# Designed miniproteins, single chains, continued (4): the designs that were tried, part 75

Each design is a single chain, and the fold is of that chain. pLDDT is the mean over its residues in the fold that is shown.

## One batch from the design tools (miniprotein)

Design m14582
Fold by ESMFold2-Fast:
Structure m14582 (fold): chain A 81 residues (1-81)
Amino acid sequence: SPLEELEALLAEVRRAAAEGDLAAAKRHTLQMVDLYAREFPDLPQSAIDNLRAAAEGARSPAEALLLAELIVHEARQRLAE
């Protein structure tokens, strides 16, 4: 399911963040943005662009992880409604 794929990518972001690997954390978070955009096509393009810019602009693994957790939280809420 899309949520299972997002949660698997979140686990990779958490692992990268624990290792201090900013490049890996950003890469996996960007993969989550792409998946989120694909699975929720009714999302405004501006919202997706903002998430992508935030992921690209992350200056620490912690920033990438916060964004990754936000994406999973939002996806869970959308699938529960």
Scores: mean pLDDT 87

Design m14583
Fold by ESMFold2-Fast:
Structure m14583 (fold): chain A 70 residues (1-70)
Amino acid sequence: DLEKLIEEGREAIKRGDVASAVRIAQKLEQMGAYKEAAEILREVADLYASQGQDTAAEAFRAKADELEAK
């Protein structure tokens, strides 16, 4: 269920569970939900940036941009 997977991704982000959010984004990508996967990865990037992990934040923003371009 696509909607359930998106909701689980948003819950992981709210909890700060980056590992679960990334895993869910990968599943969304495999399902062809590129825009939704990109949205979750941008939120992951924002979490890393808020922690001062700028290199990780830029990597996830780049991946989100790539997925959104599909």
Scores: mean pLDDT 85

Design m14584
Fold by ESMFold2-Fast:
Structure m14584 (fold): chain A 65 residues (1-65)
Amino acid sequence: SNTEELKKGIEEELKKVEEAKDPEKAEGLINVLESALETPMSKEQKEVLEEGLKRAKEILEEFKK
């Protein structure tokens, strides 16, 4: 489904950011996800994007420790 493809894409991007250990890449992903949340979407797609954004922010905070 469209939602499953979106979820998989976000999970792959989160993995790349975590592996790179680069705060700039984490910030870039956060900006992309925040921008996506400004567009019209289904409730399911919004929940997937919000979860991805939460995880991206957690990864960024981990890099600051």
Scores: mean pLDDT 82

Design m14585
Fold by ESMFold2-Fast:
Structure m14585 (fold): chain A 85 residues (1-85)
Amino acid sequence: SAMLEERAREVEREAEELLAKNADLPAEEVELLRKMIEEILRGFREGRIEEGVRKAKPYAIQMALLRMDEAGITREEIEKRLEES
């Protein structure tokens, strides 16, 4: 769909702007964010949005774990909070 392709390009532009604004983030976090975005955009382009989200989810979780580790929050506490949300 041309509409999905246009939306994918908008998300790609927004993602590149977000990465540029957050250039001060640790390289590992930037790489995880980039991989997450790539899987989501692939899902949009192929019309398999749910599959793209599922493939992106591990990168998003790993990025969240890195940020929470800096705050001293354990993995078990994060998993519990996500289940309660």
Scores: mean pLDDT 73

Design m14586
Fold by ESMFold2-Fast:
Structure m14586 (fold): chain A 97 residues (1-97)
Amino acid sequence: MRATDEQVERVRKAGEEVAKKNPEKKEFLQYAADQVAAGLREGREALVKTLEYLASLFDDPEVKEALQKAAERARTGSPEEAVDAVIEAFKKIGESL
């Protein structure tokens, strides 16, 4: 599975919107968005490992669950399903901060 440039841009925009609302965590949120975008470009296995790694960095159960769900969608679903799950996970990251 390889994501389109439009799908990568959707993830970047979601990360930027969360960072704008959480300026104290901007560097971390930008890092997370960039890592996911890189995984989307490299393919399914890279994306799954990136999402699992990000899930390990969060103690919030809702954030961890959302990132794990995104990893599952990246493994078994379409690129669109994976991107939608990633955007949902970024929204939950913003809510936890």
Scores: mean pLDDT 75

Design m14587
Fold by ESMFold2-Fast:
Structure m14587 (fold): chain A 83 residues (1-83)
Amino acid sequence: MLSEEQRERLLKILEEGIRATEETSPRAAAVFREAKRMLEEGRPFEEVLDFLNERIAAETDIRSEIELGTLETLLQAELVVEK
């Protein structure tokens, strides 16, 4: 279960990812918005990571794949640090 501080940090990472990709990688931005929505709805973080990994595996646009992979790595780092 996520702490309140960890949840806030994850949401901020997703918000920054959305802002950074809205104009340049709309596909990545759309996936980040869905992941943020899932976290806001209280879904387990593991489900959010599974969702992101499925989208990365299905992504054919190289730029979007890189953006998704980068953010997924940052989100996983937060999970480890806040234990």
Scores: mean pLDDT 77

Design m14588
Fold by ESMFold2-Fast:
Structure m14588 (fold): chain A 84 residues (1-84)
Amino acid sequence: MTVTVRVVVRTDSPEPVTVELSVWVTDASGEVTELPVRKTGTARPGETVELTLTVDVPAGWTVSVVVREHGPAETTVTTEEGRP
């Protein structure tokens, strides 16, 4: 199963904001594992940055995204399944 994660960061702060994505999966036995894939972006005042990554996981697994934000900013996170 293919899962697409999209994170949009915008800031009204006078300071830059750094955003980091990490992806975790839960397998069929309930074991939670972090995938060795991460994405980082920085939004400056008045800018919008979007981060997108796609992961392929077996059917029945659960995908979780951890978003870390540094500085005062607005963050919007959207998770979509790319293939039914």
Scores: mean pLDDT 68

Design m14589
Fold by ESMFold2-Fast:
Structure m14589 (fold): chain A 64 residues (1-64)
Amino acid sequence: SAAVAAAEAAVQAAYDAIDNADDAAIKALTGVETPLTELNSEQILKLGDVLVELVRAYLAAKAA
């Protein structure tokens, strides 16, 4: 479905942004302006929370 495809693409985009250390993409996803290499523990947890929310949205779309 379109909803599943969109949620999957969002998870993949977030993963790719983090994996590639794309600071601009990470800022767009989380609002965190600090480069990935300079993140404190609170900012890392915020990044993790965004990814968890995207995965939950994907699973919810699949369950519908």
Scores: mean pLDDT 77

Design m14590
Fold by ESMFold2-Fast:
Structure m14590 (fold): chain A 93 residues (1-93)
Amino acid sequence: SSAAKEEERKRVSQVTALVLRFIGEVLDLELEALKGKISKEEFKKKVEELLEKTKEELKKLLKDEPEEYERLVKLLEKSAENFIKATEEKLKK
């Protein structure tokens, strides 16, 4: 039971780190867009590319947990959509 609990804790930690990395990288891209270093179109493209990369890494970590994978994918897709919309609104000013 100890080995199974250690593997589960490692997986949870890796999933959490991956999600936090995605959020951090999106926030860095938002800052670059707000500073005018990248266009609105490039921001959207880079966020979508990060989302696809994050989904691929999550699929590997959650290969035995398809329901949790689908739940997290939906949350990440909604978060990406919300970040893109919020940044596009800020760029209008």
Scores: mean pLDDT 86

Design m14591
Fold by ESMFold2-Fast:
Formats: sequence, C-alpha cells, structure tokens
Structure m14591 (fold): chain A 88 residues (1-88)
Amino acid sequence: SRGENATANAHAAVDRGWDEDEVLIAALAGYRGVPFEDLPRWVREHSPEEFAEWARRYMEEMGLPPELRDRVAETVRRYARRLREKLE
C-alpha cells in the first residue's frame, strides 16, 4: 500500500542517517510508489513544487485542515529543494 511504501522508504532513509526533512521526502516518494533506490533520480527529475503538491494531496486524503496543508506543503517544498541540492 502507499502507507507501507512510505514507511519502508522512511526506514531506509533513517538507516542511512538522513535528516528528518530528507526522511519526509523519502516517505513522500514511497507514498507515490517510488522505491528508495530511485529517489536521487526522482528528486532530480521532479520540481520542489511537485513534491509540495503530493504532500497537499496526502494531507487532504488524511482529512487535515487547509491551513495545515499549506504550511506542510511549503515545508516540503523547501526540504525537496534542499535535498535536490545535496544530491546534486
């Protein structure tokens, strides 16, 4: 399931010693069906804006308020940009 894939990617990122923001991006990729090993390519091929939109969709499916979704999406956008720079 999407949740199981997100959890698997999060565990993989933690095992690699990644920061919490990087773990969040790995989990979001898993939610989208992207395996952890493909994450560097996926991060390079997708914009931070796309990560933000995926986060909004996930939060919406969880029934979270719009204000919280906006804040989380902006945080995810910043984290995705940072991870992209790191994985350059």
Scores: mean pLDDT 77

Design m14592
Fold by ESMFold2-Fast:
Structure m14592 (fold): chain A 99 residues (1-99)
Amino acid sequence: MEEKEKMEKILEALKAHPKSFIAAYPPDLSVYPNYSKVVDNPISLSKIEELLKEGKIKSVEEFLELIKKMIENYKKAAPEGSAAVEAAEELEKIVEELS
């Protein structure tokens, strides 16, 4: 019960961040052509929210692993020094602060 509240607060903080738009939905492959080559299981904030609402995320640890995977996917797929990588790094700092 308390773990679900913590996960919901982290998710709300990430969604409220101005750069979360990059991670809110699946990436556009025309913008991130390397995404399909480096990411086996694509995941977004919207998918993580869906899984949490469906009760498929059972612990804070599992939730944080999904968030970290999402961030790593964008870092791997986006060009070095891009706004998407910078956004991913800012979201990673929020996760570290709230976890």
Scores: mean pLDDT 70

Design m14593
Fold by ESMFold2-Fast:
Structure m14593 (fold): chain A 84 residues (1-84)
Amino acid sequence: IEELAKQTLSKDPKVREAAARELAQLETVEAVEALEKLTSSKDPKTREAAMYALSALTGSKNKEAREKALSLKSSKNGEARLAA
């Protein structure tokens, strides 16, 4: 988790995308928080990877991670409509 969270701050977009996908497999609240930061990336591919990972986490067996991911996904969708 700690190493993956560090990789989400990498200047290499491919490293950030890979970290986002691996964080989704961890199914933890810390993974959701790391992905939230990636959804604010300037790189659209990194943002898309983070949003896809958050969508996967909405089906997580970890209730806390699942609820947080669902809330963030809904919030980001609302922000997109307000910004548009």
Scores: mean pLDDT 69

Design m14594
Fold by ESMFold2-Fast:
Structure m14594 (fold): chain A 64 residues (1-64)
Amino acid sequence: MSTEERIENAVAQAEKLAAEGDHEGAVTVLGAAGHDAREVNPEGAERARELAAELARKHGLPEL
């Protein structure tokens, strides 16, 4: 699976978790994907981190 596909899958997984009320799990998945991709797909990594930070702020969770 490419780094692009990994970021897309992480976003899809996070959306499912958030829909189920698992906002902490969603933030964790997005944060991990962003960290892993940071040097090889910096734009995808930034989007994943922005989504994680947005969810964390909305639900009072710590940012990763």
Scores: mean pLDDT 75

Design m14595
Fold by ESMFold2-Fast:
Structure m14595 (fold): chain A 85 residues (1-85)
Amino acid sequence: LSLAALQAATVAVLAALGLADDAASIVAFLQQNPTEANAVAAVKDVVIQLAALLGDAAAALAALTASAAETIALAQSLTAQFLAA
């Protein structure tokens, strides 16, 4: 997966949570430290927070062990669910 896709997923999830200032801070961090590992860690953290807000314990647990591709899929799915609620 591309680093840009991981960064976009992080921003989308944080925006959905109403954390625009945190999204800007994470984007700045990822611009200075542009590694896939840093991007995956950031997406995992926001997916876990979003899963907690949705009450989806299974998604939160899945995020802890997910690959980069699985993490993006979880971020997209949970963001869509949150925005639909």
Scores: mean pLDDT 67

Design m14596
Fold by ESMFold2-Fast:
Structure m14596 (fold): chain A 88 residues (1-88)
Amino acid sequence: MQDLKELQSLLERGVRFLTRVVNEKGLSVDDARSRAQSLLDGLVWLATTVYKLKVEGAEYEVSLDKENRWRVRFRLVVNGVVLEAEAV
């Protein structure tokens, strides 16, 4: 489905952009989580409101790696399909 491929592409670009911003700005864990939640909420809104897809799950994980770099992971379940993206 073209909509799922477009949503996956938006997810991947969004996660990469967010991860870059939080690392370049040296954001706190709370600020990084807040920004991750806002991006996830926007993607859920796009999926449900614009694409008219059923979102059955949405989660994020924000952690620091061994080099003190922010790692961001997103997972959405849309019409039974798992969409995932991760960046460091």
Scores: mean pLDDT 82

Design m14597
Fold by ESMFold2-Fast:
Structure m14597 (fold): chain A 72 residues (1-72)
Amino acid sequence: MSAEEYLELGKEYAKKGEDEKAYEYFAKAAQIYFDQGRFEEAAKVLEEGAKLLKDEKYKKNMETGAKVLRSL
């Protein structure tokens, strides 16, 4: 699956309130962009995940990951 397909799945599960599955798919999308050297796009995926997720723990984790990627 492509990064865009995983991002879309993450958004779908987030809208359904399935934060754990949403988190997994956002992380997979970001990893694919990271592996491609596309750090800005990887960070944007994590930022979008933080915006859509309801659980504060997952939100903070995504925000932290995005900051790390933007510091590269």
Scores: mean pLDDT 87

Design m14598
Fold by ESMFold2-Fast:
Structure m14598 (fold): chain A 67 residues (1-67)
Amino acid sequence: SKSLAELEAELVEKLKTASEEQKEKAFEMYGAFVQEMKAAGETDLAVLEERAKAAAEEMLAELDKLE
């Protein structure tokens, strides 16, 4: 499985050449993730990392559908 750093690098590279629709979708998904993390009140870095990995993988999959 990919590390969080690898997934973040893939997202950054994809967003550099992304369409406006892909960028809007990424912004929407990022906002939803931030709200979920705030609602959870989680401070465990390991749990936050696993949630961030899941969110990054979901973002990559959704952006691929818009190509």
Scores: mean pLDDT 78

Design m14599
Fold by ESMFold2-Fast:
Structure m14599 (fold): chain A 90 residues (1-90)
Amino acid sequence: ELSEEQLARLRAAAEAAEASGGSKEARIEALREIARIYAEAGRLEELRARLEKGEERREEIRESARRLGKEEELELLEEEIRILREVLEE
């Protein structure tokens, strides 16, 4: 399980993102911090599972993203995939 300190950091990241009015930059920073905390906790399997699901979701919406107006969702998903890869490489 996540430590009390790690849970406090997760909450702080979520609150910071919410306080920004849900800006794209704040969401990306929150995702990066969350991934870092999970990696520090040794939950690499969970991060790998999330990466795999993210890549599956990207393929699902990739071909129809423009037609369905999901370009922003696709962009955020690709950024999350990039962050997860970076954290797992560290």
Scores: mean pLDDT 74

Design m14600
Fold by ESMFold2-Fast:
Structure m14600 (fold): chain A 66 residues (1-66)
Amino acid sequence: MFEKVLEKLREADKDGDGKISSSTAKKVLLEVGFSRKTANEIVKKVEENGLVDGVKLLEEVKKLLE
Protein backbone atom coordinates (compact mmCIF):
# COMPACT_ATOMS: atom_id res chain seq x y z
CA MET A 1 0.00 0.00 0.00
CA PHE A 2 2.64 2.61 0.99
CA GLU A 3 4.69 2.01 -2.20
CA LYS A 4 1.51 2.38 -4.28
CA VAL A 5 0.87 5.78 -2.62
CA LEU A 6 4.43 6.84 -3.58
CA GLU A 7 3.85 5.77 -7.20
CA LYS A 8 0.53 7.65 -7.46
CA LEU A 9 2.04 10.78 -5.87
CA ARG A 10 4.84 10.79 -8.46
CA GLU A 11 2.26 10.51 -11.27
CA ALA A 12 0.19 13.38 -9.80
CA ASP A 13 3.12 15.73 -9.07
CA LYS A 14 3.41 17.47 -12.45
CA ASP A 15 6.01 20.01 -11.25
CA GLY A 16 8.23 17.52 -9.39
CA ASP A 17 8.26 19.81 -6.34
CA GLY A 18 6.47 17.37 -4.01
CA LYS A 19 3.20 19.36 -3.90
CA ILE A 20 -0.20 18.43 -5.34
CA SER A 21 -3.72 19.85 -5.08
CA SER A 22 -6.01 18.75 -2.23
CA SER A 23 -8.41 17.18 -4.77
CA THR A 24 -5.58 15.19 -6.39
CA ALA A 25 -4.33 14.03 -2.96
CA LYS A 26 -7.84 12.74 -2.13
CA LYS A 27 -7.99 10.84 -5.44
CA VAL A 28 -4.59 9.23 -4.77
CA LEU A 29 -5.71 8.03 -1.33
CA LEU A 30 -9.01 6.68 -2.72
CA GLU A 31 -7.21 4.82 -5.55
CA VAL A 32 -4.88 3.04 -3.09
CA GLY A 33 -7.83 1.85 -0.97
CA PHE A 34 -8.53 4.45 1.72
CA SER A 35 -12.16 5.32 2.42
CA ARG A 36 -13.50 8.75 1.43
CA LYS A 37 -13.76 9.67 5.13
CA THR A 38 -10.14 8.69 5.86
CA ALA A 39 -8.85 10.40 2.68
CA ASN A 40 -10.66 13.62 3.67
CA GLU A 41 -9.25 13.52 7.23
CA ILE A 42 -5.66 12.96 6.02
CA VAL A 43 -5.85 15.78 3.45
CA LYS A 44 -7.47 18.13 6.01
CA LYS A 45 -4.49 17.61 8.37
CA VAL A 46 -1.80 18.33 5.73
CA GLU A 47 -3.50 20.86 3.42
CA GLU A 48 -2.25 24.46 3.19
CA ASN A 49 -3.88 26.91 0.75
CA GLY A 50 -5.34 24.13 -1.42
CA LEU A 51 -1.99 22.32 -1.72
CA VAL A 52 -0.69 19.17 -0.05
CA ASP A 53 2.99 18.43 0.65
CA GLY A 54 3.74 14.85 -0.41
CA VAL A 55 6.12 14.25 2.51
CA LYS A 56 3.50 15.29 5.08
CA LEU A 57 0.86 13.20 3.28
CA LEU A 58 3.13 10.13 3.39
CA GLU A 59 3.80 10.64 7.12
CA GLU A 60 0.05 10.66 7.88
CA VAL A 61 -0.45 7.53 5.72
CA LYS A 62 2.44 5.80 7.53
CA LYS A 63 0.84 6.52 10.94
CA LEU A 64 -2.37 4.78 9.80
CA LEU A 65 -0.46 1.75 8.43
CA GLU A 66 1.45 1.19 11.71
Scores: mean pLDDT 76

Design m14601
Fold by ESMFold2-Fast:
Structure m14601 (fold): chain A 74 residues (1-74)
Amino acid sequence: EKEKKLEDFKKLLEYMVKKGYITPEQAEALLKLFEYLIDNEPSDEELKRIIDEFAKKYGLSEEQKEFFYNYLKK
């Protein structure tokens, strides 16, 4: 179940890199973040803080930040 969620997210990230929506470096970092989030299940407020810090560090746009927040919150 956890492995399936990680594989599905990895495929999404590979698609986004192929389309030029994110860089390979952003994709690798996002995959590690998602693994952390599955293991730790942070609150909605904690998730927002984590994604804000991630976006500052890896250079996500506001649109990309909102997309990943909505994806990861589910």
Scores: mean pLDDT 81

Design m14602
Fold by ESMFold2-Fast:
Structure m14602 (fold): chain A 89 residues (1-89)
Amino acid sequence: MTDEELQALFDEADKDGDGTLSLDELVELLIKLQKEHPDLFGPVVSKDDEGFRELVERLLKEFDKDGDGTLDWEEFKELLTHLLTSNSM
């Protein structure tokens, strides 16, 4: 997975071009990434799985220091890098 692919997915999720992703947008994006790269993120999890949503919420809180409930591009890249290196999804 490349930075160019990640940026394209980020831009698709960020419909207003504000450079941030909400919790719901991040959940949708991560499910899409699991579908496309299950070898990197583990098996596909349903978007209605509370365990998966709770995991994403925890990750968002970990990387979002402002507590605004959104991730910018740099925070999103750090999150994805963490997931790719630890394979904990």
Scores: mean pLDDT 69

Design m14603
Fold by ESMFold2-Fast:
Structure m14603 (fold): chain A 56 residues (1-56)
Amino acid sequence: SAVQQQIRELYQQTLQEMQKYIEEARKQGRPQTEIQREVSEMLLEANERAVEIWEA
């Protein structure tokens, strides 16, 4: 369905953003715990947006 396609695209885009963030944060020597926390927040935001798409 169109809803499933939109959710797949959302998570694909989120994965790319997470990968870019991790690469840049590691280059800057940021703590692994901070990187994990930020990645978790990005995933939580994606999950919230996915719920909105399912309910639309």
Scores: mean pLDDT 86

Design m14604
Fold by ESMFold2-Fast:
Structure m14604 (fold): chain A 98 residues (1-98)
Amino acid sequence: SKIEKVKLWLKNLLEYLKSLSKEEQLTLLKLTTSLSELPIFSTDPEKTLEMFLKLLEYLANTPDENFFNEEELVKATGIPKEIVSAFIEDLKKLFKIE
């Protein structure tokens, strides 16, 4: 049920983000994730945001058994491992998953 709650939260977050401007989306990314601390964010914050939105959509539709499989997430999305790993750790902290 924890993964079901995470997936529901991700779906709601994605819909909310789609209702916001790009500037508001970047602000929310900085407030809710550690992704802004990554070098890739400093280099291209808009591309990092695009990859974040893609990862949210993919995770929201991922089978529960594969949800925390970082290697499969990287392979399926083409998103850099550092982004996938940072966001998965953010989710584990937010939802108190060990």
Scores: mean pLDDT 83

Design m14605
Fold by ESMFold2-Fast:
Structure m14605 (fold): chain A 60 residues (1-60)
Amino acid sequence: GTDELAQAARDAVAGKEPKSPLEEKLRKTVEDVRAAHAAGRTSAKGYGNQEAPPPLPPPP
């Protein structure tokens, strides 16, 4: 079953130290998912799909 993989992913989110290269990859994926989740919460405000904010003026 896929239960093993699901549990490994949860452990990675908790900050468990990776022991294998496979777990390292999982950790990277979790980081990406986390960032997406944060962006999703901001969209929950109902302002639509806003991915990038307006560009800021360059420094002098």
Scores: mean pLDDT 62

Design m14606
Fold by ESMFold2-Fast:
Structure m14606 (fold): chain A 88 residues (1-88)
Amino acid sequence: PKSKLSEEERKELGVKKAKERKKLYEEMLELFEKDVEEALRRLAEYLGVSPEVEEWLLNASEEEKEALRKALELEIERLEEAIKSAEE
């Protein structure tokens, strides 16, 4: 490997990362329906948030939890569009 990625390698890496993130967000959405606390804990771990922020997320209102769910749905759609654009 060289110190710099080729244009093709950077595109492939970008698509791979987008697919991994989409899968993570899809798993989070599934958890939101089954176990909201587990979903929030995994999201906090993924984002590397402090224990104080994790506690805040776990104590979030139902409106805030719904907003997070909708944000995940929008990010999944955005990632899917980006993947399709990259794959032609």
Scores: mean pLDDT 73

Design m14607
Fold by ESMFold2-Fast:
Structure m14607 (fold): chain A 85 residues (1-85)
Amino acid sequence: MRAEEEARRREGIEYLLKAGQAYSQGDYETAAKYALESYRLARDVDPLLAAGALYVLSQAYKALGDEDKARKYLEQSLELLERAG
């Protein structure tokens, strides 16, 4: 279990970095895709990484003009940060 959790955390970090790179290039659709994969990998193993992924996902949707999804993912990110302590 611990080795699998560490592998998922590392892959989640790699996707989050790719999401940030895509965002910086103005490719917000690709940024959202990578941020979502980061969240899926992190959600059960690293709440802080999962919150970070949701924040990037929120920013990508905000840049795409999807204010409802941006708000939803931002709220989920903040809730995870509050619960993580």
Scores: mean pLDDT 86

Design m14608
Fold by ESMFold2-Fast:
Structure m14608 (fold): chain A 89 residues (1-89)
Amino acid sequence: SKTVTLTTTLPVNMQPGDTASVTAKSSENGTVTISVSLPGTQPFTTTLSDYVVKDVTISLSGDTATITITLEYGVKKESTKSASVTKPA
C-alpha cells in the first residue's frame, strides 16, 4: 500500500478558547470527504477518490492553523478521523 500526506495552512482569527476542527471520512467506494470548521468562517468540504483515511492532525502557530491528513492509496474501506485544536488563553 502507498501512503500519501496532504498538508495545508490556513489563516485563522481565533480568540482564546476558540476551537478549530477537521474531519476526514472515507467510504467503502474509496471516496474521501474532508470537512474543515474554523471559528468565524463557513465550513468547507473537499473530496478525493481511491483512498482510506489513516490520520488527521491540526496544530496552531500564531495566526495559522496547519492541517495534515494521512491517506493510503488503493484501500477502499470506511474510516473516520477527526482532530481539533483550542487556542490557549
Scores: mean pLDDT 77

Design m14609
Fold by ESMFold2-Fast:
Structure m14609 (fold): chain A 67 residues (1-67)
Amino acid sequence: LDEAIELAEKGEYEKAMKLVLEHARKTGRLDEVTQAFLLAYFYYERGEKEKAKKLVDEALQLWRERQ
């Protein structure tokens, strides 16, 4: 997850979303930040790239609020 957060903060949204998918599949954990990234990936795959970016930004905000 931390690696995906770093990628998202660098603007590499697609790579960040794919890493979160792999993390969720490997660990089975679906915390709020992970769920937000998965929802972002759903919209990204449907061509709603701006909506996906906003959801990734929301996931980053949720992650920061827990620090």
Scores: mean pLDDT 78

Design m14610
Fold by ESMFold2-Fast:
Structure m14610 (fold): chain A 109 residues (1-109)
Amino acid sequence: DLDEFLRELAEQQKVIAEKNPDDPKAAANAVVAAGILLSLKRYKEAMEAAKIAALSPGATPETLRGVLGIAVEAAPHEPEGAKEVLRILSRSPDPEVAARARAALAELE
């Protein structure tokens, strides 16, 4: 029951983020969705939500650091999805996020 509720909540936040790409709150909600899905071991769905946040032009550096942490944690279980998210983050206009994403990619290869 709780796991089903959390999955539904995560899916709702993911949809809101996709419809509001320029809203920093929507990007932050996508990271929350990715974290919930990761805790439920829904690694593929977590990477889909993380990718939405990573591609959001409204995402703050704090939100992007959250995405990076989620992708690194998911990498042993969903390596291709995690690598895709990390490649997006490696091109971030935030130099700290980009550098950390490049380092994480190097450790996976």
Scores: mean pLDDT 81

Design m14611
Fold by ESMFold2-Fast:
Structure m14611 (fold): chain A 96 residues (1-96)
Amino acid sequence: SLEKEALLKIAEVIKETAKKLEEIGYVEEAQRLLEIAEQIEQAVADEDWAALQAAVDELMALLKRLLDSGDPKAQEVVLEFLRKVEAIAKEANAKL
């Protein structure tokens, strides 16, 4: 479905964002994002929407901590992630 395809695209963007965070020194946060991406992929495969919501909540909390860090490099990575996710969601909603 378009919804499942959008969620899997978001998981890929999370993995790309993890790599960028690792490159700027946020190694622990990068590893956590990779775990969250795997949890999203598994939740989509299992159609476990409660597990999906839990993974999304953890993602949002992590991104908020990075935005609140005062580090412009971390903030830029998070804002780029949010723009990409918004574009995916907008495209999925337009086709649904």
Scores: mean pLDDT 87

Design m14612
Fold by ESMFold2-Fast:
Structure m14612 (fold): chain A 87 residues (1-87)
Amino acid sequence: MTPPPPVEELLAKLKEQIKEAEKAGVKLVSFSVEVDPARNTVRVVIEMEIEDEEGKKVRVRIVFALGDEAAREEATRLMREESERLE
């Protein structure tokens, strides 16, 4: 059978991080994942709202892209490092 794509595991880790951030008072504004199988790329965009010391709301946007076999291995490596930190 085809193994589950590393994107699913990466999304699970991201959901866990988002849950922890929400407990710390950070609010998730938007989360989008675009998969392009023709180009073998995955683009993840996360937007969060943080309140600064003056009560001003600041929107932070995190964008990262994964592509090809090398990018898949890089994603797997990053997930392993994060898993080791949880032990």
Scores: mean pLDDT 61

Design m14613
Fold by ESMFold2-Fast:
Structure m14613 (fold): chain A 57 residues (1-57)
Amino acid sequence: SKEDIEKAINYVKELVEKGELTPEQAERLIELIKSGKIDAKTFIEGYKQREEFKKKN
């Protein structure tokens, strides 16, 4: 959905702020998410699982 795309883009921006992605890598990833080549919902789930894993383990 459009809401999932916006949420995924916000997580990509958070990865840049954390230094896990360069702005150039983030721009490419955002284009892939917007075009549907990367499923936004799947990206969001993967981001949440990765961040939760870091906090709990």
Scores: mean pLDDT 78

Design m14614
Fold by ESMFold2-Fast:
Structure m14614 (fold): chain A 87 residues (1-87)
Amino acid sequence: SSMEKEKLKELAKKGLEQLIEQYLAKVKPKTEKERLEAIIEFGKKFREQFEKHKDTLSKEEREDLELAVKIAEEIEKEAKEKLKELE
């Protein structure tokens, strides 16, 4: 159902936000600019890891990760827009 799809999208977004927070805790950006650059780098690495390993995934795992990649691209785009506003 459309309600189940929306719930899965929300869970994927929350999971991705948690992974980003863990990545930021490891990188420890000192400025908002460095934080936004780190988010962009995370999105890039996430897509590169998916492309590298997608042929080893099951169809269901691939579909779930393709959704996560699209959400990561949206987060990266928002970070890029915020970064432009700081320049």
Scores: mean pLDDT 81

Design m14615
Fold by ESMFold2-Fast:
Order: structure tokens, then C-alpha cells, then sequence
Structure m14615 (fold): chain A 67 residues (1-67)
């Protein structure tokens, strides 16, 4: 198995950070924190559009899994 190039490592690290933010957003939602507050927390780490997409994906998973 070949080690990742610096470019591939950067993409992988970004993916891991995005997954971590998605998990954080899900935990906040499960704790009863409203969508606006969750969006603000995620937005502080990434741009607004990225945060919105992550929160939307987490809420869709929560709606399907919990409902």
C-alpha cells in the first residue's frame, strides 16, 4: 500500500474534519440544540455554505433514522 501524497493527505484530513463536524452537529441536535445554533457552531470552523450542507445532511440522517 502506497502512502498518501501531501495533496491526498490534505483531502483526507479535510474529510475527517467534515465528518467530525457532522458528528458534532448531530450530537447538538440530539441534545435539543436548535438548527440555527448548530449552524453557527459549524460555520465557525468552515464557510457558511459548507456548514449548511453538513447540518442539512445530519438532519436528513436524523429524520430517516429517528423517525
Amino acid sequence: EVPLSPEEQALHERGVKIAKLANKARELYDAGVDRETILEEVRKEFGEKTAEAIVQAVLNLDEVAAK
Scores: mean pLDDT 66

Design m14616
Fold by ESMFold2-Fast:
Structure m14616 (fold): chain A 71 residues (1-71)
Amino acid sequence: HGSEGYRALQERRYAEAARHFAEAIRAETDPAVRRSLLPFLRNAARHLEAEGRLDEAAAGFATIREVDPSA
C-alpha cells in the first residue's frame, strides 16, 4: 500500500519503502495512479543505491522500467 511506503520513506526505511511502493505499483490497475507512484519508488531506490544496497536499488529500478519502459 502507498501509505505504508510514504511512512517508510519518511522514516528513512528505504528498503521497506521500495518494497511497499513496488507492491502498490504492481497491484494498481489505473495507469495514471501507477505512474504517480513511480517518483516515490525512484526516490527510495536512489537512496538505497547511495547506501550501497545495490541489489535492492536495482530491484526498484527494474520495477520502474517494467511499468514505464521509456523511463
Scores: mean pLDDT 82

Design m14617
Fold by ESMFold2-Fast:
Structure m14617 (fold): chain A 56 residues (1-56)
Amino acid sequence: VPRLTREEADELARLGAEVGALERISQTQGPGKAAEADARISRILAEVRRWLEERE
C-alpha cells in the first residue's frame, strides 16, 4: 500500500466531502444538475486514481 503524506491524506478527505455533497445533489436535484454532479464525481475519482498511480 503506498504511503500518503499528511497533506495528501487531508486533500483526499476534502475531496471525499465534496463527493458526498455532489452525491446529495445527484439524489435531490433535477436531471441536468444530477448529470453534472455525477460527471464531477467521476472526474474527482479519476483525479484521485491518477494521484495514487503517479506515486508508484
Scores: mean pLDDT 74

